# Designed miniproteins, single chains, continued (4): the designs that were tried, part 34

Each design is a single chain, and the fold is of that chain. pLDDT is the mean over its residues in the fold that is shown.

## One batch from the design tools (miniprotein)

Design m13155
Fold by ESMFold2-Fast:
Structure m13155 (fold): chain A 68 residues (1-68)
Amino acid sequence: SLDALAERLGLSPANVERLRAAGLTTEEEVLLADPALLRSLLSPEDHRRVIEEQIRRGVEELREAVLG
């Protein structure tokens, strides 16, 4: 859920509400969202945290695909 992602990454409540208002209500929707859209909705600090999580997930998925 979006709330679980927000707790894990330490996102501000105001930015979580902006994500929800934009229709991004799940962790999957946020992590698959356009980085430019996220930048328009989030503070620079929260945007960085979300982008780092997107990259981390992408790297892990690529690692699993390559290594087995």
Scores: mean pLDDT 80

Design m13156
Fold by ESMFold2-Fast:
Structure m13156 (fold): chain A 87 residues (1-87)
Amino acid sequence: SSKPQTLIRKLELFSELFPNPVKPLSLEEFSKYVPLLAGDTEEDVEEVFSLFDKDGDGYLSLEEIENARKVLDSDLSDEEKYELLKK
């Protein structure tokens, strides 16, 4: 199981590669970038993805990605960012 700090770091690395996403992201598309950067398992990536995919449809909307990026770009701690993202 991934720790909050680890999950936030993976999201920060992902957002640096995709600063301006133009379409919703599937789990497959999301997972191709996060594990490559962090060396994490598919399970760890799925855990991060599930924090945003409340409907279980397998996609992150552009609104969800943009909101996550705003939280990640804030001066908050990794733990505060994680709590904001999972709500």
Scores: mean pLDDT 64

Design m13157
Fold by ESMFold2-Fast:
Structure m13157 (fold): chain A 72 residues (1-72)
Amino acid sequence: SDQEKIDGQKQSTDDLLREGVLSESAAESNKLSYPGLIAASKALKEGKSNEEAGKIGKEAYQKSREEAERLK
């Protein structure tokens, strides 16, 4: 599922943070981007145009950002 892919990428990012490869701010920024990238990739695989996939990815990124802001 898309959520499993997002969770997997976030876990990998947390692993890199724990090993000291990424800073906390870099890890946070990367995690916000994964929903958008995964959504856009899925749209492209489903035969949507690059423009449509970009819009879908942007919407997923915005939702991720809004959720992060809501939790502050």
Scores: mean pLDDT 75

Design m13158
Fold by ESMFold2-Fast:
Parts: sequence; structure tokens; C-alpha cells
Structure m13158 (fold): chain A 64 residues (1-64)
Amino acid sequence: LDASRAGGWTVSTQVDPEGLTPEQLAEAQAKARALAEVLRERIDSSTTEELGNILLEKQRQLDA
């Protein structure tokens, strides 16, 4: 957990389990991190053209 920025909104999300269970909150955070990591890897490893191609292919999967 890196709280380098002013205002720990991430911490607020963790300490705000009033409507959500700790289990659901943890799962949501894990998914968010996974998405960010995948995106970072794609940007790092792929070029602008290649990134566009990957996105197109992924959209086709979601389409049908």
C-alpha cells in the first residue's frame, strides 16, 4: 500500500465496510489491481499499433 498522495481514498475504501463485507471489498480491490497490472504490461510491451489490434480482438470476444 503506497500512500504517497494526499488523501488516502484507498484506505477510506478499506475502512468503509458499512454496506460491503470485508470479503467483497478485498475481492473488488484485487480485481482493480489485476486490471491495472494487465494494462501496464500491455502499454509497456506493446506499441501503439499493436495495442489497438489487441483491443479490437478483445472487443470481438465481448461482442459475441
Scores: mean pLDDT 62

Design m13159
Fold by ESMFold2-Fast:
Structure m13159 (fold): chain A 67 residues (1-67)
Amino acid sequence: MVELSQAEIMEASAEALEAIAKTTSDPEQREIYLEGAELMRKLRDSSPEEVEKAAEEFRRKLIERYK
């Protein structure tokens, strides 16, 4: 299996969130996914610690939205 770099993982995550946003009918949910994608792109060049902290925060917000 190909091991992805942090930058590739962040870009792939951003693209996935953008794709989900495009299929989302709820404007509020769409905005959250787009904000997540933008955050992933900003964190592409960040330290691993900043990436992990941001991912944990975003994961908590997503769990609240799915409920």
Scores: mean pLDDT 73

Design m13160
Fold by ESMFold2-Fast:
Structure m13160 (fold): chain A 61 residues (1-61)
Amino acid sequence: SSRLERARIIARWAVSQTPKSTPAEVQLQQVLTLLRAMFPDMSAEEWAEVEAFIREEIARK
């Protein structure tokens, strides 16, 4: 969905703004908290895809 596409763009940006010294699980929770506020109506399947995407973006950093 376009909502999922926007969530991925924002997630990539948010990960880029987080210091490398921040533990991966803390980065994940910070980004998820931001996205939950912006996209409250996302499905469980969309949240699973976004979480996987955030983990991948953190790993690439």
Scores: mean pLDDT 84

Design m13161
Fold by ESMFold2-Fast:
Structure m13161 (fold): chain A 74 residues (1-74)
Amino acid sequence: QSCIENLEKLAKEDPVNAYVHYLQLFLAYQKLNQPEKAFEVFEKFKKAAGENNVIITPELYQQAEEKVKELCPE
């Protein structure tokens, strides 16, 4: 719960890199087994990434996973 709130706050405070934070939120919701919320956040990610012409690279995905691990431990 609190880790999701922290990730949402990061997305709000860093609008230029909001796509990174939405990817982190998507991964966090997947980890928490909340597919409906994950889907909502992934739509926001696609919109933000599209505006920045960002492609999900293995590096971007790995960085997002590491951040989710840090903020949302198992």
Scores: mean pLDDT 74

Design m13162
Fold by ESMFold2-Fast:
Structure m13162 (fold): chain A 87 residues (1-87)
Amino acid sequence: SSMMEKIREIVEEMIERIKADPRVPEAEAERLARQLREIEEKSKSVEELEKMLRDLSIWAREHLDDAAYRAVEGHLLEMMSRIHEVA
């Protein structure tokens, strides 16, 4: 659907921002890119996508350093806001 295509575009744009963010180590950015693409592909609804993004936020808090976590959290919050606008 048009909505799912817009969501996919938002996810890919956020992946590129995470990869370009110097606060996020390259290895962590690549892992997050893979996880975000899997989340987008597996989610069947906006609610399921948002739940999976919240789970990823919890993962980031537990596994990343403070600077990387704050950067990733900012990108995830922007992604969720943009998804909510098109849903």
Scores: mean pLDDT 85

Design m13163
Fold by ESMFold2-Fast:
Structure m13163 (fold): chain A 81 residues (1-81)
Amino acid sequence: SVAEKIAELEAKALLEAKKAGKATMEDVSEEELYEKLLEKSKEIVEEALKEFSEEEILKMVKARIKAAETGDEEEALKILK
């Protein structure tokens, strides 16, 4: 349940960031892109929940979203500090 909620949050935010032109948009439908993002996010979040707290995982998700929005991985890493 927690993994699904976090994965949905990340997938939706990453899709919006790509649509805004802040990240490279794939030549696929929004539905296909969302499903791809959701599958990847769910797998990563479920694996991370074995080692990290929900708060730490949310911080990592926010960092990935920021990287997608700005294209700046260093700015995203500041969220993790």
Scores: mean pLDDT 70

Design m13164
Fold by ESMFold2-Fast:
Structure m13164 (fold): chain A 88 residues (1-88)
Amino acid sequence: SLSALTEEDRAKIEAVSPKILAEARANAASLPEPDADELAALEARIDALLANPSEYAQRLTELLIQTLESIPVPALQALAAEMRERLA
């Protein structure tokens, strides 16, 4: 669980989050389109993060959604839109 992370681990996640998002965006065009099982696994991971009330889990969920929105794959962008509704 993200809530079990040490202070040092939390600081590292916050420091690398912008880099991870930038790298994901830069590499988006080279990623293969995920299959239905991969999308279901990703959705379950997002649901687990949304169930975690910690600030870091919320920030990671937002970064993950932004990453999915940056990938030019309709299925991933649709998943991001669904997760945006759950955050609202």
Scores: mean pLDDT 65

Design m13165
Fold by ESMFold2-Fast:
Structure m13165 (fold): chain A 100 residues (1-100)
Amino acid sequence: SPLEELLKKLEERLEEIIAKLKSLGTPEGEVIAQLLETFLNEAKRLLEKKDISGLISLLKEAAEMLRDLAKREKNPELKALLEEAAKLLEEAAAEVEALA
């Protein structure tokens, strides 16, 4: 499925960001890593249920949340990772909409 392939690529790219967040060794990095893991698990659940509208909404809401966190973040490394994750989720939402 093109949609399953898209989510697999999103998972791989987000897992790279999660690894970088964990390697910061900060409580803030760990919290954001857990948040991204939670979003990935929910995205997979929605795809399994064929809830494409729910998946698009989740990706958009997650991206907005990460953008808002990035605006308040003072650590430049954590800020960059938040912005990268938000961009990936925004791109994924647009691609899911194109496939729907």
Scores: mean pLDDT 89

Design m13166
Fold by ESMFold2-Fast:
Structure m13166 (fold): chain A 103 residues (1-103)
Amino acid sequence: KKDEENKKLAEEYLEKAREYAEQAVELLKEHPEAERFREKVEEAIEYLKKAGESEDTEKYLEEAGKKLAEAVRLAMKASKEAEPLVDELRDYLAAAAGEIKAM
C-alpha cells in the first residue's frame, strides 16, 4: 500500500498545514483558545501520519477529521480573522489525506 511519491506529497502538504497553523496560532495568541487549537491541529497531523503507516487507514483519517473539526471550532470561537488561515490549513490537511488514501 506504500507509494513513495504519494507519501512525499502528503509530508509536503502536512508541512504547509503546519505553517498555516503557526500563523493562525500567532494571530490568536492573546485568546485562551490558541493553545487548544494548536494541540488539536497537532493531533490531527499525528493521526494523518498514522493513517499513512497503518492498514487501518480509514479509522485514522476519521480521527484526524474529528480533531480538525475541534480545531476549527476553537479558532472560530476565538476570532473570525483566523478564517482564511484555517481554510488554508483545512485544504492542505485534506490534500495530505487524499495522498494518503491514494497509497
Scores: mean pLDDT 85

Design m13167
Fold by ESMFold2-Fast:
Structure m13167 (fold): chain A 66 residues (1-66)
Amino acid sequence: KSDEEIYEAALEAALNAESEGAALTALGQARKFLGDEAAREIAEETLRNGKTEGAKRGAERFLEIL
């Protein structure tokens, strides 16, 4: 469904983000469309399981400003 599709797309984009900025963009879109709670969940998952240093740095920074 649309919210689930947005969640999965945002999570995949954040986990595979090539840079801190790319991760912040994915997380910002998640916040805009799904709200703060879902965006925090995606950011926490990205901080734990992010596939790049940029993804993890972006998630950490996002959680500081959320």
Scores: mean pLDDT 85

Design m13168
Fold by ESMFold2-Fast:
Formats: C-alpha cells, structure tokens, sequence
Structure m13168 (fold): chain A 75 residues (1-75)
C-alpha cells in the first residue's frame, strides 16, 4: 500500500444565493507526498446545490466532487 502525507493545505469557500437556491463551492488544496518521495498538489472541488422546498426546508438537490492531482516539478 502507498501512503500519502498531507504537508500543507488551503480551504476556500464561495456561497451564492439565487432566490430559493443556494450554491456552495468549496475548493480545498493540499500538498501531498507520494510513496516515491514525489510531491503533488491535490485540488478537491465540491459543488453543493440546495433548494428551499414548499415547507421552507433546505434540501440538497445536487452535489459534485472533482479531484485533480497535479505533479509538482522537482525543486
């Protein structure tokens, strides 16, 4: 099994309100080290859409998760 270590990270969140719809975009970036000692930047984008129903309750109607790993050049 290959082990990954999280070395540093950043979290940004954007909330967009459009009438009864709320879109939450969360972007998380982590600097990770592979088992071979190489470094890569992982970007996780989470998009969640919630809508207020006829009873006034917010319901999650859609979610998407994208994960991209970008190799970092040697220093």
Amino acid sequence: MQAQRALAGRLDQIIIREGNRITIITIRQQLLQGADGSYYLRTIRIIQIAERDANGRLRLIASQIDIDDQPLPAP
Scores: mean pLDDT 76

Design m13169
Fold by ESMFold2-Fast:
Structure m13169 (fold): chain A 87 residues (1-87)
Amino acid sequence: ATPEQAVELAMDLWLEELRRHPDLPLERQVAMLRTLIETVSKEYNVPLSEVVEQAERHLEARAATLSPALRAKAREALAAVRAEIEA
């Protein structure tokens, strides 16, 4: 698989977990996404910043297919992960 395909799979798995667990706290959503992003970065030897950028592009490409609530939740969690990586 390509790094892009790995990011797509990771994001799809994360979004499905968010959909199945609507009461999942933000901190848990962020921690799960951070772990997936770090796993892709390590597996494919791609910088964390590039994996985050690909994840953001994938989320926006799929935004129209997500419910408004899930879309807002996913954007908030991904923004938090970006902030943690850039700190």
Scores: mean pLDDT 83

Design m13170
Fold by ESMFold2-Fast:
Formats: C-alpha cells, structure tokens, sequence
Structure m13170 (fold): chain A 63 residues (1-63)
C-alpha cells in the first residue's frame, strides 16, 4: 500500500511537470491556446483522480 501511494505520487509529479511545460508553450504560442488548454485540462483531471486515489489509500492504511 505504501508502494502504491509512492507510485501515484510520482505519477502526480510527472503530470504536474507536463502541465507546467504546456502552460509555458501556451504563453509562448497564443495561437495554440485552445488546443494546449484542452491538454492541460485533461492532465489536471488525471491529477485530480490520482489525488483522490492517494487519499483513499491513506485512509485504508489507517485501519
């Protein structure tokens, strides 16, 4: 369970790095704003799911 939590935290860090890279690309290329914003939103949704999974695993560990 600790290993699963750590793996999900690592995936969350990777997603956050991808979001930062896409945000920078969007700022530098306003013509691609719509496409890049959609990609950022998809990654944010994935990150939110990982956060929820991490919290659920932590609650399971407490019992």
Amino acid sequence: IDEQIQQKIEQLREINEQIKALQQQRDENPSQEAQLTEQIQQLQEQGNKLIDEIQQLRLQKQK
Scores: mean pLDDT 80

Design m13171
Fold by ESMFold2-Fast:
Structure m13171 (fold): chain A 115 residues (1-115)
Amino acid sequence: PEPKLPEEVRKLADQIHARIKKDLDAGLQWLKNEILDAIKNKDFEKLENLIAAAAYVALFAKGLTPAQRTALAKAVIETLLSNKDKIPRSLLILLKGSLYPFAEQLEIKDLLDKL
């Protein structure tokens, strides 16, 4: 069964899942903006929760296609990669580790290794 999530991560996962399910492009753009806002405001707790929520949705959310899961994972990793100079190195290492299991399962480990 699915792992139990902290309340903040669960709420974000529910939002990501609902938005992606309704409109993939709009949902991904919303998530990208949330990640960028967290980076801009140095809200690294929110950033960690967003990445954990996105990883959970990519692996465990019901009713998503493989293409939707891969698009979600790529959008998250590419947004982090484009902004890695604005994120503390210690946090980047932690986020990369958190993303590794789903990058491996979705066969996009090479993209994650660029972080």
Scores: mean pLDDT 82

Design m13172
Fold by ESMFold2-Fast:
Structure m13172 (fold): chain A 81 residues (1-81)
Amino acid sequence: SAAREAGEGARRGVRAAAEGERAGDAAKAAGGVIAAAGAGFHGALAGGAEEAIRAAREAAEEAGTEAGRLAGEAAARAAEG
């Protein structure tokens, strides 16, 4: 599913951040990116077309990867700030 794929990308980013001793901050950031990934999945379902669903799945996975990177940056900023 698009949400699961995007969520996995976000978790990979959070895992990378956690390796920097920032697991607590990363967990909070992960919640936000997982919510964003879920929104992408719902958008795909609303489209009702297989082509739209396929495109949305790809977009959600890419968004999950990008969201993971952003979550890692946010966790690093939180640890510093």
Scores: mean pLDDT 56

Design m13173
Fold by ESMFold2-Fast:
Structure m13173 (fold): chain A 106 residues (1-106)
Amino acid sequence: MKSILPEGLRDRLAEALRRLAEEEGVKTVAVHQGILDGLGDFIRAEAERLGLEVIDTGNKLMELLRKNPDLSLEEALRQVAKELGADAAIAVFSEGEETRVLTALV
């Protein structure tokens, strides 16, 4: 892959997408732009395998947080997914030396 990725990130993303598709019945997932820029090919391949449609959030998450600074990241992701007509949203964020996968259901 074209980027140096944290160990286990692909496995965690694949499991998160699998749970959304198979356990939560999600059909459309909004993906934060930062994930698509670093992991776009992987995310698209996994989503296609699971029958999920991917919607790129573009800058909507950052714009929403700029206008609503008291909004949590999870609530902002849920609102962006709802605005885009997606069933769920997924983002990756850094917490110290750890990389975490965040999901939000609409």
Scores: mean pLDDT 75

Design m13174
Fold by ESMFold2-Fast:
Structure m13174 (fold): chain A 87 residues (1-87)
Amino acid sequence: SVMEEIRALLEELLAWLREHLPDATDLIARAEAVLERVPSLSPEEAIEALEDVVVLLYTLHHDDPTAQALVAEVAARIKEIQARLEA
């Protein structure tokens, strides 16, 4: 389901942040808060919350090519999910 894909994306993003940016405590906390809220969100609300975390990662770590590669990957996967919601 779309919600299972969004949850998996959030779990993958959170795992990546904990491994590669363990000192980014505010970013990690925001990702954890979104993941906790997923059961109470619509798919559209969950995507918006995930996009907010991705935009924050993009903005705070714009000089980090590994972080930027993850941003591009997650953004592409969000677009694929959005296309299925519109269909």
Scores: mean pLDDT 85

Design m13175
Fold by ESMFold2-Fast:
Structure m13175 (fold): chain A 117 residues (1-117)
Amino acid sequence: MEAAEEALEGGKKGGEYAEKAGTGKAASTAGGGAGRSGEEAAKKAGSIEGGMGGGMAAVAGASGGASGTKEDAYLGAYMAGKAAANGALGGGTEGSAEGGKGAGEGLEKGGEEGAAA
């Protein structure tokens, strides 16, 4: 549960950074970061489920960034966080939980970096 909560929190924080920055780039950056972090965490834990959650998060973030509006940027990052949380829950293993956490951290970091750019 904690890993899924951390993934969702990361998505929400990434969305808040994207919304405050007012650009779709922040959402796309957050999604990409989530994908990479989720895959890396899943590899360390020996679980493919975490990587799948990260990939879904990357797709959601990219989609939200496409229209370039503040609302879509927030929604994209938020949806990416939900995808990462679902990945953490769906695998039912420690590896999936760690993958989801990594994806959440990537979402928050990506959003923060996008806002700073």
Scores: mean pLDDT 60

Design m13176
Fold by ESMFold2-Fast:
Structure m13176 (fold): chain A 69 residues (1-69)
Amino acid sequence: SPLLEQVRRLEEQFLERLRAEDFEGAGRLLVRIQDLTASATDPREREQIERVVERLGRRLVEALLRAEA
């Protein structure tokens, strides 16, 4: 799926931003992934994207708490 492949590329970029402690950049990428959820017409693909968003959102919150931000 081109949509899921795009989500996967954005996820990789998100994790790279987290490693660089670029939390603003990571947050912007998370918003882009969320926007792709709204673009999904297939409910199965939408569910997969929603799980990615939930997982990455949790990772961002954990990273922010460690950085005291």
Scores: mean pLDDT 86

Design m13177
Fold by ESMFold2-Fast:
Structure m13177 (fold): chain A 80 residues (1-80)
Amino acid sequence: SRRQAVMSRIQDAGTEATRLNIEANRLGNDALAAEAFAVNADLSAVLQDMLAGRISVAQAEARLREAEARIARLKAQLDA
């Protein structure tokens, strides 16, 4: 279902954000570590809001797309 696909994407994004946070901390990049932590916290909020029925699947997907874009930017900055 679309809901299950969104939940899977939130899980994958959360795993990536956690990895980026660990890497940023290892490099001593506090700003990137804080951003990775913030995006992971937002993903947790999206999941909880969707599970509680506070937001629609479409709204969760929109917030997830923003989080995925933030993760892509973080990864590019850490790869540089």
Scores: mean pLDDT 90

Design m13178
Fold by ESMFold2-Fast:
Structure m13178 (fold): chain A 91 residues (1-91)
Amino acid sequence: SQDIQRISRQTLQAGRQGDVDSMQRYGQQLISQLTNQSNNGDQDGIQQGRRISGQMSNEASRSTDPDMRRLMTQLSRQVSSITNQGIYNID
């Protein structure tokens, strides 16, 4: 939970700074952590994933860099997909 919150903050900060390389690196770590939470059926992680997906989508819409916008949109979709998978594993 705290690790996901920290990594998502780092990913969003890199996105706001236009640092595509850092955004992608933190984004991959975020995907890994969310996948682990999804596999464990963590309900709090599912809600956190939904929030993060929304934040990524919002930052993508604010970006003037087409590459950053595309990559953050892809990341938002990946986070959403993993979060939806986690909903079926909450037992």
Scores: mean pLDDT 77

Design m13179
Fold by ESMFold2-Fast:
Structure m13179 (fold): chain A 90 residues (1-90)
Amino acid sequence: MYAEKAEEHREKAIEAAKKGDEESGLEHVRKAIDYAVKALKDGDYEEAAKGADHAKEGAEAVLKAFPDNLEAQILEGVALLIRGVAKVVG
């Protein structure tokens, strides 16, 4: 469930980035990360890793459209950290 919700937000982040909507793109990346974190807190490491992968793809789409967006760079790093933690402890 959490990974599926993160995937929905990844798709919305990619669509927003393609439309040039930087703020909407960032909001959807933040939502994807939130679902990955919820999975991690619940001890669902497989869902957390998948959710983090979706958040990373969303952040990469925003960065491709807006390369100077520091928040998108930070959010990509956060997604990689969540994925790393989920893979090491799961």
Scores: mean pLDDT 88

Design m13180
Fold by ESMFold2-Fast:
Structure m13180 (fold): chain A 90 residues (1-90)
Amino acid sequence: MKLYRPNEEARLILESLGITEELLDREQIREAFLKDLEARKLLDPEDPNIADLSATRLGEWIGKDTLDLSDEAEVEEAIEKIIEKLFEEA
């Protein structure tokens, strides 16, 4: 299983979510991402499968203004972008 080390910016985000692990696997990164969306109140109150990333740094890193959490391929692409921008393979 591949493990990833968060950079300084990712570490601050993870610590704000109560996540203190030095190395995370892909599933842990996915869970942290979903938790961050909830913590920032980015989920649509009428449809919690839709995340509004417009005018957020998270949307800048992913390259999308809107994310459909019910689309597994779209979520996996977003996680790849997050790993690319915020993590290093350990």
Scores: mean pLDDT 82

Design m13181
Fold by ESMFold2-Fast:
Structure m13181 (fold): chain A 85 residues (1-85)
Amino acid sequence: KQELLDEVVKLLLDIPDMSPEEQERALEEIRRLLRELGIPEDDVELLVDQARLAGRLAQTGNVGHIGLARGLARRTAESVRHLVK
């Protein structure tokens, strides 16, 4: 359980630094891990959508958008920690 939580948190925090292809693979892995952690499907989709938005913001190359992307990734990781514990 803790290992799965640590893995999904690491993937979420890394999203803004990934290429678009890496982001799509990471988002599918995040979806799988969230389901294995027992998070409800509605919450899984909301968390994945937030992570995808963070990835898209980072891909703009705008410094402000990259900052927002990192903030959104951190908030999404915190939400996962709260939902599991």
Scores: mean pLDDT 83

Design m13182
Fold by ESMFold2-Fast:
Structure m13182 (fold): chain A 81 residues (1-81)
Amino acid sequence: MEEKVKKIAEELLEKASEEAKKEVEKLMKEFPEAVKTLVEEYGFSEEEARELASKGLAAGLGLIAKKAGLEELAEEAGKIA
C-alpha cells in the first residue's frame, strides 16, 4: 500500500503544476510524522500506523490530482483511501 501511494506522489511531482508539487511535498513530509503520532499517541502497531497513514496520504494526493485534472491518478488514490 505505502509503495503504491509513493508512486502516485512521484507521478504528481512529475505531471502537476509547481503549486500542486509544493502541496504533494508537504504531504510526503508529514507522512512519517503521522505514522509516529499513530504509534506513540494512539498505540497502533507500526504496520497498522503505516497502513492508516498511507490511506490518509492517498486521500490527500487524490484531492490534489482531481484539482489538477489528473483524473486517472485521482482514481488510483481513491482505491487506496
Scores: mean pLDDT 80

Design m13183
Fold by ESMFold2-Fast:
Structure m13183 (fold): chain A 63 residues (1-63)
Amino acid sequence: VPTTVYLGVVKATLKDGSVIYSETVSARTREELEAKLKELGEKIKAENPDVVELEYITTAITH
């Protein structure tokens, strides 16, 4: 049977206009992916006080 994997990255824009991308995360449900991306986004903000914007970029792959 087809298996769907949800993939995502966090894109953080810094005050100087530079951009940081997180590692790619995977999950078997949309809800798990959103939780992982939120956690990574909060970690990036904590490590980088100059973050002014976070974007979550997601896709779904069916084998």
Scores: mean pLDDT 81

Design m13184
Fold by ESMFold2-Fast:
Structure m13184 (fold): chain A 77 residues (1-77)
Amino acid sequence: SREEQVQKTVEGLARVAYEFAARGARDPAEAALSERSVQVAAETAYIEHDDEQKGKESRERVLRAAEEGRADALAAL
């Protein structure tokens, strides 16, 4: 469904943002932009749901995807 497509898209974007930040970790401005991108992705997931509980769960999934992307990138170094 559309909701599932949005969820997968924002999780993917959040993952890539933190992966990029992990690889470019010497620039504080790039780190700040990646954090901003993850926050926007998480809020997008939250807003897509009228149910507060489902919105919170969707937001948590986005944040978890971002942290997994960061961990995977750092482990690959």
Scores: mean pLDDT 78

Design m13185
Fold by ESMFold2-Fast:
Structure m13185 (fold): chain A 61 residues (1-61)
Amino acid sequence: PVVRPANLELVLKEGDIVLFNDKKGRTVEVEAKDGETVKEVLEKHGRTSPIDMMLTQVISY
């Protein structure tokens, strides 16, 4: 698997995993849907803080 820092405009593939931290420092893993952007995944989960976005990683297979 390839681990990348998140770019908010990165278009994800089905099976990509988005890793981000909530405000309490808990790691959240979300499986992406094909054609979603990182920003859309984070917004769907209520994560719009710039710091949360900067700490986001994407795992691609």
Scores: mean pLDDT 73

Design m13186
Fold by ESMFold2-Fast:
Structure m13186 (fold): chain A 94 residues (1-94)
Amino acid sequence: PAVSEEEAKETARAAVEHAIEVARKLAAGERTRRNELALIAAMILTGQSEEELFAMAEGDREAIEKAAKGVLLLNGFDEETAERLAREIAEELV
């Protein structure tokens, strides 16, 4: 991988937290161009659908874990390591 596990976990956690914030704003009716583009960016980074990102905003641990795993896989981690780190991130956020 291009980054350490610690750096990747921190980056994935920050990306997931931002995705949750954007989804919450959109769910609250803040349908700005900026928030819509941020949601699309979050979908690309996490590999998750819009529906799954809104589930994360509602505190769905499984959706949060899937999103974190997606970010970690994009950073070149294998499935086993990505699943382990994603589970840790979900536990920290929920």
Scores: mean pLDDT 83

Design m13187
Fold by ESMFold2-Fast:
Structure m13187 (fold): chain A 57 residues (1-57)
Amino acid sequence: MEISEEEFEKLPEEIKEKADKVLQAARDNLADQGRTLEVTEEIRRRVYAALKELEES
């Protein structure tokens, strides 16, 4: 599920740092295959939403 832009901006920095690491690992994996991961705001929101849900569990 997606979070709103307001919720996205209010996320703790720790969750944002975890999301950045996940996205970087995905980019590295795709780069090894000669592909580029275009990180859209949509993809970032989904990653943040998933991490927030894990922290709330």
Scores: mean pLDDT 68

Design m13188
Fold by ESMFold2-Fast:
Structure m13188 (fold): chain A 78 residues (1-78)
Amino acid sequence: SEFSEYILDILLKAIEEDKNALDDNSKNDSPLARTAKAIYEKLKKMVEENKESIEINGKKITKEDAEKILKKVEEAKK
Protein backbone atom coordinates (compact mmCIF):
# COMPACT_ATOMS: atom_id res chain seq x y z
CA SER A 1 0.00 0.00 0.00
CA GLU A 2 1.00 3.67 -0.32
CA PHE A 3 1.25 3.94 3.46
CA SER A 4 3.48 0.84 3.72
CA GLU A 5 5.78 2.39 1.10
CA TYR A 6 5.83 5.64 3.10
CA ILE A 7 6.80 3.76 6.29
CA LEU A 8 9.51 1.79 4.47
CA ASP A 9 10.90 5.04 3.01
CA ILE A 10 11.25 6.58 6.50
CA LEU A 11 13.09 3.51 7.83
CA LEU A 12 15.41 3.30 4.82
CA LYS A 13 16.27 7.01 5.03
CA ALA A 14 17.23 6.59 8.69
CA ILE A 15 19.55 3.67 7.79
CA GLU A 16 21.07 5.63 4.87
CA GLU A 17 22.11 8.37 7.32
CA ASP A 18 23.18 5.94 10.09
CA LYS A 19 23.27 2.16 9.55
CA ASN A 20 22.79 1.60 13.30
CA ALA A 21 19.92 4.11 13.78
CA LEU A 22 17.33 1.33 14.31
CA ASP A 23 19.49 -0.90 16.55
CA ASP A 24 18.49 -1.37 20.21
CA ASN A 25 21.86 0.03 21.35
CA SER A 26 21.72 3.12 19.10
CA LYS A 27 21.17 6.43 20.90
CA ASN A 28 20.88 8.49 17.72
CA ASP A 29 18.44 11.19 18.82
CA SER A 30 17.85 12.95 15.48
CA PRO A 31 14.15 13.51 14.69
CA LEU A 32 14.35 11.08 11.75
CA ALA A 33 16.12 8.36 13.78
CA ARG A 34 13.71 8.70 16.72
CA THR A 35 10.63 8.50 14.47
CA ALA A 36 12.03 5.58 12.46
CA LYS A 37 13.08 3.65 15.59
CA ALA A 38 9.64 4.09 17.20
CA ILE A 39 7.92 2.75 14.06
CA TYR A 40 10.46 -0.08 13.70
CA GLU A 41 9.88 -1.18 17.32
CA LYS A 42 6.09 -1.19 16.78
CA LEU A 43 6.45 -3.33 13.65
CA LYS A 44 8.83 -5.78 15.38
CA LYS A 45 6.50 -6.11 18.39
CA MET A 46 3.49 -6.63 16.11
CA VAL A 47 5.19 -9.52 14.27
CA GLU A 48 6.56 -11.03 17.52
CA GLU A 49 3.06 -10.97 19.08
CA ASN A 50 1.45 -12.30 15.87
CA LYS A 51 -0.97 -9.38 15.61
CA GLU A 52 -2.92 -9.30 12.33
CA SER A 53 -2.69 -5.49 12.06
CA ILE A 54 -1.93 -2.28 13.93
CA GLU A 55 -2.76 1.37 13.30
CA ILE A 56 -0.11 4.05 12.87
CA ASN A 57 -1.39 7.62 12.54
CA GLY A 58 -4.93 6.30 11.87
CA LYS A 59 -3.78 4.03 9.01
CA LYS A 60 -3.70 0.24 9.05
CA ILE A 61 -0.53 -1.84 8.64
CA THR A 62 -1.04 -5.58 8.13
CA LYS A 63 1.28 -8.30 9.44
CA GLU A 64 2.25 -9.19 5.85
CA ASP A 65 3.23 -5.57 5.10
CA ALA A 66 5.15 -5.34 8.40
CA GLU A 67 7.08 -8.56 7.63
CA LYS A 68 8.00 -7.28 4.14
CA ILE A 69 9.12 -3.91 5.56
CA LEU A 70 11.24 -5.58 8.28
CA LYS A 71 12.88 -7.90 5.73
CA LYS A 72 13.85 -4.98 3.46
CA VAL A 73 15.16 -3.03 6.46
CA GLU A 74 17.28 -6.03 7.55
CA GLU A 75 18.73 -6.30 4.02
CA ALA A 76 19.53 -2.55 3.97
CA LYS A 77 21.40 -2.84 7.33
CA LYS A 78 24.03 -5.08 5.68
Scores: mean pLDDT 80

Design m13189
Fold by ESMFold2-Fast:
Structure m13189 (fold): chain A 66 residues (1-66)
Amino acid sequence: MPTIEQIVFEMQELGRSVEGDPERGRQIEELQLEGARVLEDPSLTPEQQRERLLELLEKMRELARE
């Protein structure tokens, strides 16, 4: 199972992979900002943070596959 740090790293790599596409890049940046809010939310447990980050990562992967 990936760690939170590994998920964040993959999110950053997906952002780099769409750097030449300003429309998809913007959408991935929105999801990265949402991930940052998850990490900064003191009401979430590490397990809940990980689950929410995985959901965001899957959305990013869908955008990057296009």
Scores: mean pLDDT 79

